# Ledger of designs, part 77: designed miniproteins, single chains, continued (5)

Each design is a single chain, and the fold is of that chain. pLDDT is the mean over its residues in the fold that is shown.

## One batch from the design tools (miniprotein)

Design m18668
Fold by ESMFold2-Fast:
Structure m18668 (fold): chain A 88 residues (1-88)
Amino acid sequence: MRSMDELLAAETHPAVRALIEFMRDLDQDRDGVVTDAEVEAWARERGLDPEAVLAVARGFDLDRDGVVTVAELEEAARLIMKLAGLTP
């Protein structure tokens, strides 16, 4: 199973790498799953607005269950690159 660190190492596009780095930092327990609780904890530790950070994270939650997995991140990155014409 790939970790977010492995996804980051394999990705070359700067915008997608920045996105993966952000989600990796949100994954507090390093299990490859980002929950609303982890997003809120991460935001509080940095003095950021938890609602604003949650809104960004939820943009990658395709089923809106409050959980973003490494697999969902991989699919989102693939779809973005396909739409941009970067990969077949």
Scores: mean pLDDT 62

Design m18669
Fold by ESMFold2-Fast:
Structure m18669 (fold): chain A 68 residues (1-68)
Amino acid sequence: SKGEEIVNEGLEKIREILNSMPKDASTEEIARAIFPVIDELQNNPEVSDEQFDAFLKEVSKLVQEKLA
């Protein structure tokens, strides 16, 4: 579905952002850097609430991996 494609593209953008950031980047710096991608998906009518929740769970995992 289009929503699935948008979520996958969003996750790739998040991965690229996280990979471009320093290893010692703070949680606040990470949150600010990824916010535009999250905001775009939240406001996209092609992305369902369920798809957005799944996206946020994956983003949370990626952020935790970056902070470890």
Scores: mean pLDDT 87

Design m18670
Fold by ESMFold2-Fast:
Structure m18670 (fold): chain A 62 residues (1-62)
Amino acid sequence: MKTFDSLEAAIQAVLDEYPDGVVPETLLANAEKLGFTAVVSGDRTWLVLRLAPGRYRAVEAE
């Protein structure tokens, strides 16, 4: 996936491709502190990582 300017934009891009996806509340609550969260869609997991201030990337985890 491409880079995004915000955590919300990166999460939304994953959800646009996988509308059944969910972000665990615990991981979302820690996202600003840790600079990362996860989106779970069925059996697939996507990691949303902060690479730098205002730069985020979504990658699939297996």
Scores: mean pLDDT 73

Design m18671
Fold by ESMFold2-Fast:
Structure m18671 (fold): chain A 69 residues (1-69)
Amino acid sequence: EDASKLLSLFGGGRDAIKQKDLETAAEYFIKAKQIAPNNSIINKYLQQLLDMAQKAGDTDLVKKLQEAL
């Protein structure tokens, strides 16, 4: 049920990171956070994306990730 959804979102998010698509990766991990808010791996990926977005100067993505954390 929720575990299957989490695995799917993790797969999509990781693939987006590999493709340097930070916006898509953020959407996947934000959805995962809504299902499992206390999952440390999801929080780690959101923090990693936040760092990458800050370095890229993507203010909209930074705001979105900060609101999810």
Scores: mean pLDDT 82

Design m18672
Fold by ESMFold2-Fast:
Structure m18672 (fold): chain A 86 residues (1-86)
Amino acid sequence: SNKAKADEIEELLAREVPKVEEFRKELEEKLPSLGPEEQKRAEEELKLIDERVPKLVAALKEVAELYRAGASDEEINAFLKELAAR
């Protein structure tokens, strides 16, 4: 059902977003104590998290809202195809 799909996405976000935030915080806190190569990799990882995670979270929230609004499978599949092409 649409409600079950929306609930599943919201449960995924509630579980995974805090883990990503904790990982980011731990990585940022450890950054000054890392060697030069590790620091460069950590800075690249932080940049990817800051650029990609908010966009993915926003997209998943939009999918959950579409399910709650009674969107058809075709409408959601069209949105996901457009999202994947970005």
Scores: mean pLDDT 84

Design m18673
Fold by ESMFold2-Fast:
Structure m18673 (fold): chain A 70 residues (1-70)
Amino acid sequence: PTPEEVEAARQRILEAVETLIKNGHDKETAIRAARAAATHLVNEGRLTPEQADEIVKEAEELAEKLYKEK
């Protein structure tokens, strides 16, 4: 995948995590959604496993920050 495709996937996953947490879903639900999306994109050849792992890690960090502010 191109850097632009990876960045688009990253933005979409992080936005989904933020939306879920802002709407009152727990951290575990948001992280599970991020993992599912990243796995789907790996299966489609749109992300490498390493890129997916990096995005999921960022999603976990984002969820932790947003959840801690509650």
Scores: mean pLDDT 80

Design m18674
Fold by ESMFold2-Fast:
Structure m18674 (fold): chain A 80 residues (1-80)
Amino acid sequence: SLAEELIREAEETERYLIEKAKRGEVSAEELRAAVKALDAAMEQVERLREAGLLSEEEARRVIEALERAKAALEKAAEEL
């Protein structure tokens, strides 16, 4: 489903960037850019819900995954 794909993408993005941050292979600027991209993705999820492409429940789960990714990346950026 679209919701499952969006959740997977959020979780994969979080894992990838956190692993790179742990190895010192990503800059604070790259992490901040990723956070901005996640903010834009959350706005897009709301638009998909309004368009009827995601249910309220599906949109909630996708936003929760994006918010978890954002929090992790913000923490990693602060540590750099």
Scores: mean pLDDT 88

Design m18675
Fold by ESMFold2-Fast:
Formats: C-alpha cells, sequence, structure tokens
Structure m18675 (fold): chain A 70 residues (1-70)
C-alpha cells in the first residue's frame, strides 16, 4: 500500500543514517587501534550495498512491516 511504502522509505533512511553513524564510530575505534582495517572496510561495503540495493530493501521492509501488522 502507499502508506506502507512511505513508512518503508522513512525506515530505510533511518537505517542508512544509523549505518553511517556506526561506520564513523568504527573508524574512530580503528584510529585508537581497537579494531582491524577489515572492520572499517566491511562497514563501508555494507553502506554501499544498502545504497545499491535500495529498491530491494524497500520491498523487504514493506513485507516486514506487513508481518508486524498481524
Amino acid sequence: SPKLEEQAKALAEVILNLMKIALEVTKELYEKGKVAQSEVDNEEQAVKDFEENYEEIIKKLIKKLEELSK
């Protein structure tokens, strides 16, 4: 439904912003020697994958929101 699509888009925006915040935290931990470079690389790739698969993520979120409405 149009309402679920708008909710899914809003939720996706929040998720992407939280992923970007998590990446910033991981970069700070890397600078402090607490995590490996691979952790930063993995989180940067996750952000890129989210942006590249945005339409599929919206479809998945719509389905999950419908399941929660049971």
Scores: mean pLDDT 86

Design m18676
Fold by ESMFold2-Fast:
Structure m18676 (fold): chain A 62 residues (1-62)
Amino acid sequence: EGKELLLKGAEIAEKMGDKKSAEALRKAAQVVKSVEEAKWALLEAARMSENEETKKALEELA
């Protein structure tokens, strides 16, 4: 389910020091209903992130 994908993204963001993106992804994980919605949430988090490493990792995961 999409929840697992978002939690993986949040863990990656947290390890890269992007706590804001990690928090956003954990909140999205509570409401997403599909893998498709999770991929959109990952791309949105990547777009909003100001951390280059997090941005690339989330785009690759999506």
Scores: mean pLDDT 81

Design m18677
Fold by ESMFold2-Fast:
Structure m18677 (fold): chain A 75 residues (1-75)
Amino acid sequence: SINIKIIGDTAYIGIHSPVSEEEAKELAKELKKKGVKKAYVASKDEESAERVKKALEEEGIEAGVSTDEESTNAL
């Protein structure tokens, strides 16, 4: 599952289950349509974090990622 909080042009994304490349691309397109310009991604799964980061960057969204447990539990 993915938890998302949007504040202004910034999205906070917590990834709590593995995310496919297709799901990551759909998420990135949705956030771009909502005017998101920056995202913070927290995930325990490095592959899912990388997929989401890549999809966000392809849509022109600046993305920062964290794979540590504390960041994932906060989001």
Scores: mean pLDDT 79

Design m18678
Fold by ESMFold2-Fast:
Structure m18678 (fold): chain A 85 residues (1-85)
Amino acid sequence: HMTLEELKEEMDKIIEENKDNPYLASQKFAELLRKALEDGSLTLEEIEELVNYFIEKTKDWKPEDQFLIYVTAKALLDYAREKAA
């Protein structure tokens, strides 16, 4: 059973540990969201909150790195929304 707070804590770790490797951060972010979606304990709104949380926490990164995060986040969020419909 995954909680929103636990997942935000894991996202903070991903960002801090991989601040010099945005590609790896994006991969770990995608993996974490995929696990959360498969677990099914979170609502679509909570998944959207996690995506927005990660984007907000990385907004000070270089524009090209932010774009990589944005593309990854958008793809996963779109997938989650499609599955919830």
Scores: mean pLDDT 79

Design m18679
Fold by ESMFold2-Fast:
Structure m18679 (fold): chain A 55 residues (1-55)
Amino acid sequence: MTILEKVNEFSRALSDGDLDRAEQIVAEIMADPATPEEVKEALRQGLEQARAIAA
């Protein structure tokens, strides 16, 4: 799966309210050394915002 496909799946998981799936996808992207740091930060912020809304 390409990084773009993973980012698309992350967006879908957030739209579906599936935070567990979103967290799993973020973990996979974070584990990939080819992922740019700016992408990692954007995903981290997006996940934190989603968690804050869900709490």
Scores: mean pLDDT 77

Design m18680
Fold by ESMFold2-Fast:
Structure m18680 (fold): chain A 61 residues (1-61)
Amino acid sequence: EPLTLTPAQQRALEVAQEVAKRANKRIKEYEKEHPDMTKEEDWQKIDEINAEVAAEAAARL
C-alpha cells in the first residue's frame, strides 16, 4: 500500500477502481447482448460506457 498518497489521491484511486469494475460489468453485459457488433462499434460503446460510469462516479463526489 503506497503510504505517500494524500487522502484526495486515495479517494481518487478508490473511485477509479469502482468505475473500472462497473464499466467492465456493463461492457460485458452489452457485448453478451450484441455479439454481432463490429470491432468499431464495440470500441465506441466501451468509450460510451466508461464515460457514463465516470460521470455517475463524479456525481457521487
Scores: mean pLDDT 75

Design m18681
Fold by ESMFold2-Fast:
Structure m18681 (fold): chain A 65 residues (1-65)
Amino acid sequence: MLMKIKVTLDSGEVVDGIALPVGKNLEVYTVVNGVGKYAVLEGKAEEVAKTGSVSIKSSDLKDTP
């Protein structure tokens, strides 16, 4: 199930993102300063589905391929 979420960066900036649950894990896709970014959050699918938000360090966001 595709989810719209809010992503809070370590800078305190909040950006819009989308999340794809893959089993217990969550794949997060967002755009930061015009660059596509993604992260895989292990074991976070259920937690984020309940809150609609997640905190991610900017250093943990990888460029989309």
Scores: mean pLDDT 77

Design m18682
Fold by ESMFold2-Fast:
Structure m18682 (fold): chain A 85 residues (1-85)
Amino acid sequence: SSRTEQVLKRMLDNLEDQLEKLLELAKQDPRTSQDTLDLLEKSKQYVKEGRKYLDQGKIDDSWEYIQKGVQYYSEAVKKRQADLE
């Protein structure tokens, strides 16, 4: 596979792992807001679609969805920090 495909695969693997761990932790913590959970689920959906596009060889579509997944994950992390204050 191309260098770009390999980079996107690593990014997806990392994001999927981080999302699974954070979503499990957030669901178990009663201080976590519904907004934080919604942002994590949104991130998960974009990452899932990014993987699907990558598997279809649609590199540009995959990249766009991965970037949105990263954005929602970042927003969820910030929102969760606020939930804990």
Scores: mean pLDDT 88

Design m18683
Fold by ESMFold2-Fast:
Structure m18683 (fold): chain A 84 residues (1-84)
Amino acid sequence: MEEELEVKTEIRGVQSPEAERLAREYADAFIDAAKEAGAKKVELTVSGDANNLVGGNGRITDAKVSPEELGLIAAKKLPSTRLP
């Protein structure tokens, strides 16, 4: 846990506490996957709505895998979350 990983997370469009919780869970899973891949910087924008749908767009620096691959890994950890 003692890493200098720079993380910037922005959550947009959430109108309910449930959507915010799902967006945070997705962001945490994405960040954990990026950290495992050796990323030095993560910029993640997560969008949620009142129907508990969440989607993310991420930028990753110096990771071994693509942001799209990390998004799929994060989605697998949240089977109750629908990603657009």
Scores: mean pLDDT 65

Design m18684
Fold by ESMFold2-Fast:
Structure m18684 (fold): chain A 63 residues (1-63)
Amino acid sequence: MVEALAEFFLLLMSSSPVPWSRAQLVAIGERLGYSRATVSAALRLLLERGRLVRTPDGRYALA
C-alpha cells in the first residue's frame, strides 16, 4: 500500500510540473482513501530512495 501510493506520487509529480506541499500530498492521499500516516510513510520512502528531495520551504520535488 505505501509503495503503491509512492509510485502514484511519482506519476503525479512527473505529470504535473507544479510545486507540491506536504499538505497538498496529504489531501490527495486522503481523497484516495489513504491515512496521513500512510502518506507520510510513502513520502519518507521516496526521500530515502532518493526519488524525491525536500526544498527549504518544505515542498517536494523530483530528484
Scores: mean pLDDT 80

Design m18685
Fold by ESMFold2-Fast:
Structure m18685 (fold): chain A 63 residues (1-63)
Amino acid sequence: KQLTEEELKKYKDGLKASARRAAEQFGLSDEEIDEIMAKIDSAKTVSEARKILDEFFKKVVEK
């Protein structure tokens, strides 16, 4: 399915919500949460957004 700019934004919003919930559960600071949210928001493609989230999740789990 072709992603429009609006669909990409909604997808990133979903990833940001998931990342925020995970970060809060793992006890990350508000500053660290804001940083990951900004990185996801800056992603220009779905693949970039997923990569950012995957790297974040891996780092949080490994701590």
Scores: mean pLDDT 76

Design m18686
Fold by ESMFold2-Fast:
Parts: C-alpha cells; structure tokens; sequence
Structure m18686 (fold): chain A 74 residues (1-74)
C-alpha cells in the first residue's frame, strides 16, 4: 500500500512527463490546463484529502506557467 506522500509523488512524476510531452508536441495553454484537471481528478480518486489535492493543483499550475514562459523564450 502506497502512502499519501508516495501517491502524490507518483502523480506529480506522471504529470511532469505528460506536461513535457504535450509542450514538445505544441500543446496549447488550454490543453496543458486540462492535464492539471486530470491530475486533480486522479488525486481525488486515490483518496487524497482536499488539502493535498489543492497542494498538487498549485504545484501543477506552477509547472504549466513555467513551461509556457520558457516556450515564449524559445
């Protein structure tokens, strides 16, 4: 059985891989935001608390913002 912290780590790692692939394939900011919504749904399905889900959403939204800003520099 995975701990909540291990579940959160695994979800973030999977999100990071999907985000990188989507950015490399020219995904729009709207498509990247859908990945955040998908992560949030999966976190709730895994039984994470509302506070843990909000924390993951915040991290994921920050990673999307960074990826969008880096793409503007290229």
Amino acid sequence: MLSDEEIMQKLLEEFGKRLKEAVENGASEEELKKLVDELTKRAKEQGLSDEQVAFLRGLAEHEVKVAVEEKKKA
Scores: mean pLDDT 81

Design m18687
Fold by ESMFold2-Fast:
Structure m18687 (fold): chain A 76 residues (1-76)
Amino acid sequence: IKPYKPTDEEVEEFAKYIDEALKRLEEVLKNNKITNPEIKKLYQEFIDEVRKAYEAGDLEKLKEIITKFLEKVESL
């Protein structure tokens, strides 16, 4: 049984995923013309949390943060 340890390849793939996800979210916001200050605040907090989790190498927490944010955006 091997301990959990993310590989450099997994870290790079997550970095690409985050970059693409952020670009897609920005495009969705532009298309819906959502200028709600609450949504902007949630987005900024999301970016900050994602960067901190990524820098810590906590991929599981990173995935949780992304999932929760997407669920909130979809529920609007």
Scores: mean pLDDT 67

Design m18688
Fold by ESMFold2-Fast:
Structure m18688 (fold): chain A 72 residues (1-72)
Amino acid sequence: DDESKRMKLEFLKKLAEDVRDRVIGRLERRIRDMEARGSDPDVIDRLRRELDRAIRISDDTLDTLDKQIAAL
């Protein structure tokens, strides 16, 4: 039923938000630490590309879940 579907989607959304916070937060802190230490620009650039990819994937996942919840 719609209530069971809503509970499942809300649970998945919470998991996706938790993963987003951990992965993105870790990468952002790593980049800031490396910039503060004057680390290799090529390494920092690779991490920034990884961060951008992680943001896109998580945003797409959350948007899909939000649309599914809204459609119930």
Scores: mean pLDDT 86

Design m18689
Fold by ESMFold2-Fast:
Structure m18689 (fold): chain A 58 residues (1-58)
Amino acid sequence: SVEELRKRIRELVLEGASLTMEYLLALLQGNYKEAEELQKRIDEINKEIDALIAQLKA
């Protein structure tokens, strides 16, 4: 349902925001390996969000 899609997108957006905060803090602290791992996680979340938004537009 559209409501279930919106709920899932909201959950992923909040998770992505949290990981982005951790990513920026890792960069600030010079923890580049941790930042690279976090960036990969953020990229996967963004791909899932894009797929779900495409479902909403259909």
Scores: mean pLDDT 89

Design m18690
Fold by ESMFold2-Fast:
Structure m18690 (fold): chain A 68 residues (1-68)
Amino acid sequence: SEANRRGYLLSKALQYRFSTPEQQAALEAETKANLGEPIPDDEEEAEMIREILTEAVDKAIEKNKERL
C-alpha cells in the first residue's frame, strides 16, 4: 500500500542519516531489494512528509464537515 511504502522509505531515510558508510550501503541495497526504489534524499523526504500531513488534515476536515 502507498502508506506502507511511504512509511518504509521515511524510516530508511531517517536510519540513513545516522548510519556509517557501510550501514548506508546496506540500507540502500535492502531498500532497492524490497521496493526497487532508492532511499529518499532530504527534499524527497520533506515532500513525502508534506503529502502525508496534507492528506491527514484534508481527511480530518472532510470527516468533521459530514458530522455537522
Scores: mean pLDDT 79

Design m18691
Fold by ESMFold2-Fast:
Structure m18691 (fold): chain A 95 residues (1-95)
Amino acid sequence: MDGLLTGVENLGQGLVAYSQGDYETAAAHFEQAAASVPPDHPLHGVALENLGDAYFALGDYKKAAEAYRKAAEVYERQGDTDSAKRLQKLADSLE
């Protein structure tokens, strides 16, 4: 019912945590954002990319690569081929 609102709130909280160097809290909020933001919303890819960035900061390169690939698929589907290619290359570099 409130998926987009919950997603936006969690995306904001994740960005605050990330800016403070609290990457574990940031990842948890970005996971909730990615689960809550509708798949067709422009912020869905953003939430997944930020999740990848948080996992990368934590040194969890496998989870970072998985999140970046999911973000790339979303961006490709939305017509953002440049962001999709960038994130696919980044994910491939982590494995």
Scores: mean pLDDT 87

Design m18692
Fold by ESMFold2-Fast:
Structure m18692 (fold): chain A 73 residues (1-73)
Amino acid sequence: MREEVLRHAVRAVKALMDGNLEEAREHTIRALRLAGMPEEEAQRVADKAIEAAKNGNLTEAARIVSQAVRDAL
């Protein structure tokens, strides 16, 4: 359970660093949903992280994903 959430969270952050925003969004949503977050909230978090990444702020994008996963667990 927790391991699967962390696996998707790690893949989301890696995808952000690689510039693969679609993969990052997919793994962020999946990690948060597995952690018990409603789909609508997971999508909002993912979209916020992707917006930060598009603005060149990869550190903030990774922080948004990591903090949301921590808070949902």
Scores: mean pLDDT 84

Design m18693
Fold by ESMFold2-Fast:
Structure m18693 (fold): chain A 73 residues (1-73)
Amino acid sequence: SKKEERARNGVLGSTGPAGAATTARGLAELGIISEEEAKRVIDEATRPGASAEEAARAVRDAAEKGGIKAPEA
């Protein structure tokens, strides 16, 4: 990832909502979580006032939930 892009998006000082949103989308693309669940996580991570810590926790929670509710082939 580009350092300039992170600075521009205000993510350099924190993990940030952008990083969390990208991860959630990736999980849905891999079929680990549903597209609906990914949208929920993205919405929570990009919610106005969401902290970097809250965004990271939302992604972690969704990944854990996806591992339980979306069994692997």
Scores: mean pLDDT 60

Design m18694
Fold by ESMFold2-Fast:
Structure m18694 (fold): chain A 78 residues (1-78)
Amino acid sequence: EPKIEVKPISDTELEVYIDGKKVATIKVPKLEGKLRVGVDVVNGKVTVRVAKGSELLGEKEFEDKSIPDGHYFTEFEA
C-alpha cells in the first residue's frame, strides 16, 4: 500500500512524500492546527491539496508520470 508522509520545513511550507519519494513542496499561509493533505493522481496529473476544515489552504498541480494513479490522504497536527 503506497505510503503518504508529510514533513513541515517552516511555518508556511511542508514537503509531501509518496513511498519515500518527495513529490512536492507546498506553501500555505500558516501551518497551525489539524490539517489534511490529499494527493490525487490521474494519468500522471498530480494535484496536492492542503485543507483545514472546509478551507483550502494550498494547492499545487503538476505532471509526474512516475507517481502511480490513486488518491492518497493523511492528516497531521501542525
Scores: mean pLDDT 78

Design m18695
Fold by ESMFold2-Fast:
Structure m18695 (fold): chain A 98 residues (1-98)
Amino acid sequence: MELTIAQARILAETNEVYVQAKILAPESEEVEKFLEKLNELVKQVIKALNEGDYEKALEYIREGRRLVEESDLPEEVKEVALAAFERIEETVKELIEK
């Protein structure tokens, strides 16, 4: 049941990034491509969590943070995305700690 709550939190954080990115940069192709990659990474995180592979989930989160940092996204979008990844990582760590 804790896993279901963690997945809901991760999806809520992903949705927040999507909403804020659309508000901050509505016509950006770079933002659209980033949101597509974010969606794929989040699917991989959720899949890893369902398989009990918490280390793999953390690896995908670290990869996502690296992609944001290395991107040409507007700084405000980067700040929102990095903050969301920090909260997602914290959620996964809480699952490990029980």
Scores: mean pLDDT 81

Design m18696
Fold by ESMFold2-Fast:
Structure m18696 (fold): chain A 77 residues (1-77)
Amino acid sequence: PLPPRSAFASEEAYEAYLRGVEALAAGDVEAAIRHFRRALAHDPTNLIAGYLLGALEAPDEATRRRQLARALALEAA
């Protein structure tokens, strides 16, 4: 599920996050990385966007899965 708007410090951060999710759904990983970086520029302490960006930039599959699990846990909480 998508996190609520209240999980982000600003509407700009949330919109950038949603664009990142849309890019991932389209298979555009590079666009997703740019959008999640933009979300973090507006909300530097956002753990959900941070863990998702960490997953996309992960050097191995185990690190990718761990970062994704962290993001999903925060979205569900």
Scores: mean pLDDT 79

Design m18697
Fold by ESMFold2-Fast:
Formats: C-alpha cells, structure tokens, sequence
Structure m18697 (fold): chain A 75 residues (1-75)
C-alpha cells in the first residue's frame, strides 16, 4: 500500500531526526525525553508491520510523536 510505504518512510525520517537531536543535546532530561519518543516511534512501527490495516491509527500516533518532537525543538 502506498499509504503504508509513505508512513514507513515518515517513521524512518523521524527516527533520523531524533538521532540527530540526541547527538547535539547535552541535557540528560531532554535526552531521556528523546529516548522515550524514539521508543514510542519503534512501537508504532512494530504495530504497522504486524497489522498494516492499522495504518490510520499508526498515522495518528506518528503525528502526535512528530508534534512532541517539534515542541521539544522549540524549547
């Protein structure tokens, strides 16, 4: 499915973004939050791979994770 493929690509992009943020970050509390977001993203990816019919649910979860990443970058 084109939607599943697009969401997989978006998850990979967000994982790379978190990895870069963690590389640049020195605050342990912020690093712990980034680790939590990465764990949620991995869980969302596993859900998508286990049940591709959950694509809309996973998309909503990924959107929430993306919004949390943006909030953290703006802090």
Amino acid sequence: SAKVDALEARIAELAEQISILRFEEKDKTVIEKLNGLLAELVDAYRQLKADPSSVDEVEARVKEIEDEIKKLEES
Scores: mean pLDDT 86

Design m18698
Fold by ESMFold2-Fast:
Structure m18698 (fold): chain A 88 residues (1-88)
Amino acid sequence: SVRDVNDQIDQIMDRSRQQINHYIRTQSPQQTQQQIDQIINQTRSQIQQIIQGDTTLTPQQRQRIMRDFDFSIDVSRRVFDQRMQQRS
């Protein structure tokens, strides 16, 4: 269901955010940026696989979920950038 997919996505996103926050606290800005990009790319791939694996979702529901995910990533990137600037 859409709710089950969203719950799985939220769990993956929460783990990714915690990992990114750890890198921001412990690594140099250059290393942190590379790690953030890698984590985001891995997270996107995992979410795409979850969506593609759910045969009960309509194409419109899949599109909406991906749009919501992309929006969340854009917001998160801005927050991470601000935190890295404060660290610099």
Scores: mean pLDDT 76

Design m18699
Fold by ESMFold2-Fast:
Structure m18699 (fold): chain A 67 residues (1-67)
Amino acid sequence: MPPLSRTEALILLALFENPEGLTLRELAERVGVSPATVSRHLRRLSRDPLVRISRDAAGRYRVEVVE
C-alpha cells in the first residue's frame, strides 16, 4: 500500500469518526482543503484495494476497510 498523504489520512480519520457519513463539503471543512481537493484524494483512495469508499443517495461518503 502506498503511504497516505496527510490530507488522505485526515479524510480517512474524519470518515472513521463519522460512521453516519460526511458530504464533500463537510470533509473539506474538517480537513481544511477545498471540496475539489477532497474529491481528488477520494478518487486516489478508491484505487487502494484495501479501502472501500461508498457514497449514499444523500451525498454522504463512508469508508469500509477490506482485509
Scores: mean pLDDT 76

Design m18700
Fold by ESMFold2-Fast:
Structure m18700 (fold): chain A 82 residues (1-82)
Amino acid sequence: MLTPEEAARLVRKAVDEMIAVDPERAAQYRATGDAVIRSIRELTPEEAAELAQGFVDAARRDIEASREQKLKELTEKLKKLL
C-alpha cells in the first residue's frame, strides 16, 4: 500500500512525464497535479493510493495519445519539407 508521500511522488512523476511530452500544457498539468496532491493530504492512505493510481493510469493514456499525435504531426510536416 502506498503512503501519502509515495502517492504524491507518483503524481508528480506522472505530471513531469506529461510535461515532457507536451510542455505547452505544463502550467495546466502542474495545477492539476497540485490539486490531486492537496486532496491526497486529506484522504486516508487507501483513498490516497486509489486516487494516485487513477491519476497515473489517466496520465499514461494521455501521454501515449499526445506522443502519437505529435509524432504524426512531425512526420507529416517532415514529409512536406522533404
Scores: mean pLDDT 78

Design m18701
Fold by ESMFold2-Fast:
Structure m18701 (fold): chain A 109 residues (1-109)
Amino acid sequence: MEEELKRKAEEEIERLSELEKKLGVTLGPVEIAEWLHEHADDPEVQERVREILREAGLSDEEIEEFLEAIKKGAEELLEWVRKLYEEDPTRATLLLARLGILVLEEMEK
């Protein structure tokens, strides 16, 4: 399970890097958090975020806490992600890579 999660994180990081190169942008956790906060009221973004978090193995309670953090602000969201990274760096990395991909895909629309 841990090795498969690490492999998935590496694959998503590579995909994120390819999209960053295609668009000529670089997304760090701050840029991802700021974008998600700006789009907190978009139901399509909320549905995509819920699916990404669920696929990353978050509980329904953790997903709702994350969505509340998005609504409160980028600092709240970054603090939530920092706590996850301290508890499970592989899961946090996978989550951040997938959220970055979501942001880049929405920016292309």
Scores: mean pLDDT 81

Design m18702
Fold by ESMFold2-Fast:
Structure m18702 (fold): chain A 70 residues (1-70)
Amino acid sequence: SKLLEKAEKMRELAREAGDEETTAIFDIAIEYGKAGASDEALESLMESGLYVAEQRDPELGKKIREIMES
């Protein structure tokens, strides 16, 4: 539940920033979480999205990281 809430917030930040690729990764993470994927699998997908965001837009990456660490 908390991981899904974090993934949804991270997706919204990526969407607002216009980062379609990072948004798509978080969409996949949310689908997997809703389908009952393990926390480890969900975290791995969230980390992948964070990595892509950080490479493109360090400011977006920082905001996403703050959500993951909250």
Scores: mean pLDDT 85

Design m18703
Fold by ESMFold2-Fast:
Structure m18703 (fold): chain A 80 residues (1-80)
Amino acid sequence: AAEAVAAAFRETAELAEKEGFEGVAELARALADAVEEFGDKVNPKQLAEGARALAERAEAAGGKRTAAAFRRAAELAAAL
């Protein structure tokens, strides 16, 4: 469960790098690391809401693939 969420954020980071959003990629990796380290202490609803907000920001900036990946990470986080 937590491992799947962390993997989704790592995939989001790779897509963000490919779309030219290095800062977003670094943030996505930090989120993956936080989920792996603090899984049981992460609030699933807040994590999902945060990922959805980042998806909307990425989409507005032209990062279509990054936005889709954040939405997937949000769905997985909501299922924790």
Scores: mean pLDDT 81

Design m18704
Fold by ESMFold2-Fast:
Structure m18704 (fold): chain A 104 residues (1-104)
Amino acid sequence: SRTTARLEVTATGAKDGYGVIVTVTGTGTTPEGSRVTATVTLEVEGKGTARNGSGSSTSSVASAVGIARGAAGETVKITATLTFESDGPVTAVEVDVATHYAKE
C-alpha cells in the first residue's frame, strides 16, 4: 500500500537576524506485523534550504522528519510531500508541523 499527503507552509524569518526553521514530521501506522516506510520530501521556494527525511519500521509505525530553513527577514514557501509505503494498508497518518526561530 502507498499513501501520500501534501501540504504547503509559508514561513518568514524574524527581522532581528533570526531565520525560521520548519520541522515537518509524518507518522504512518499499519496493522501489526506490517512493515512501513515513511518519507518526507520538502521543496523550498525562496532563500532557504531543505533536508528530507525517511524512516522505516517492522513494528507497524514509522516516522520521518523533514527540516526546512528560511533566511532571516525572508519569506519561504515549503511544499511537503509525505509518502507512506507498507506491505499492508496504512490505517492512520499523523502530520505535525513545528516552527522555530534560530539565530543565523
Scores: mean pLDDT 78

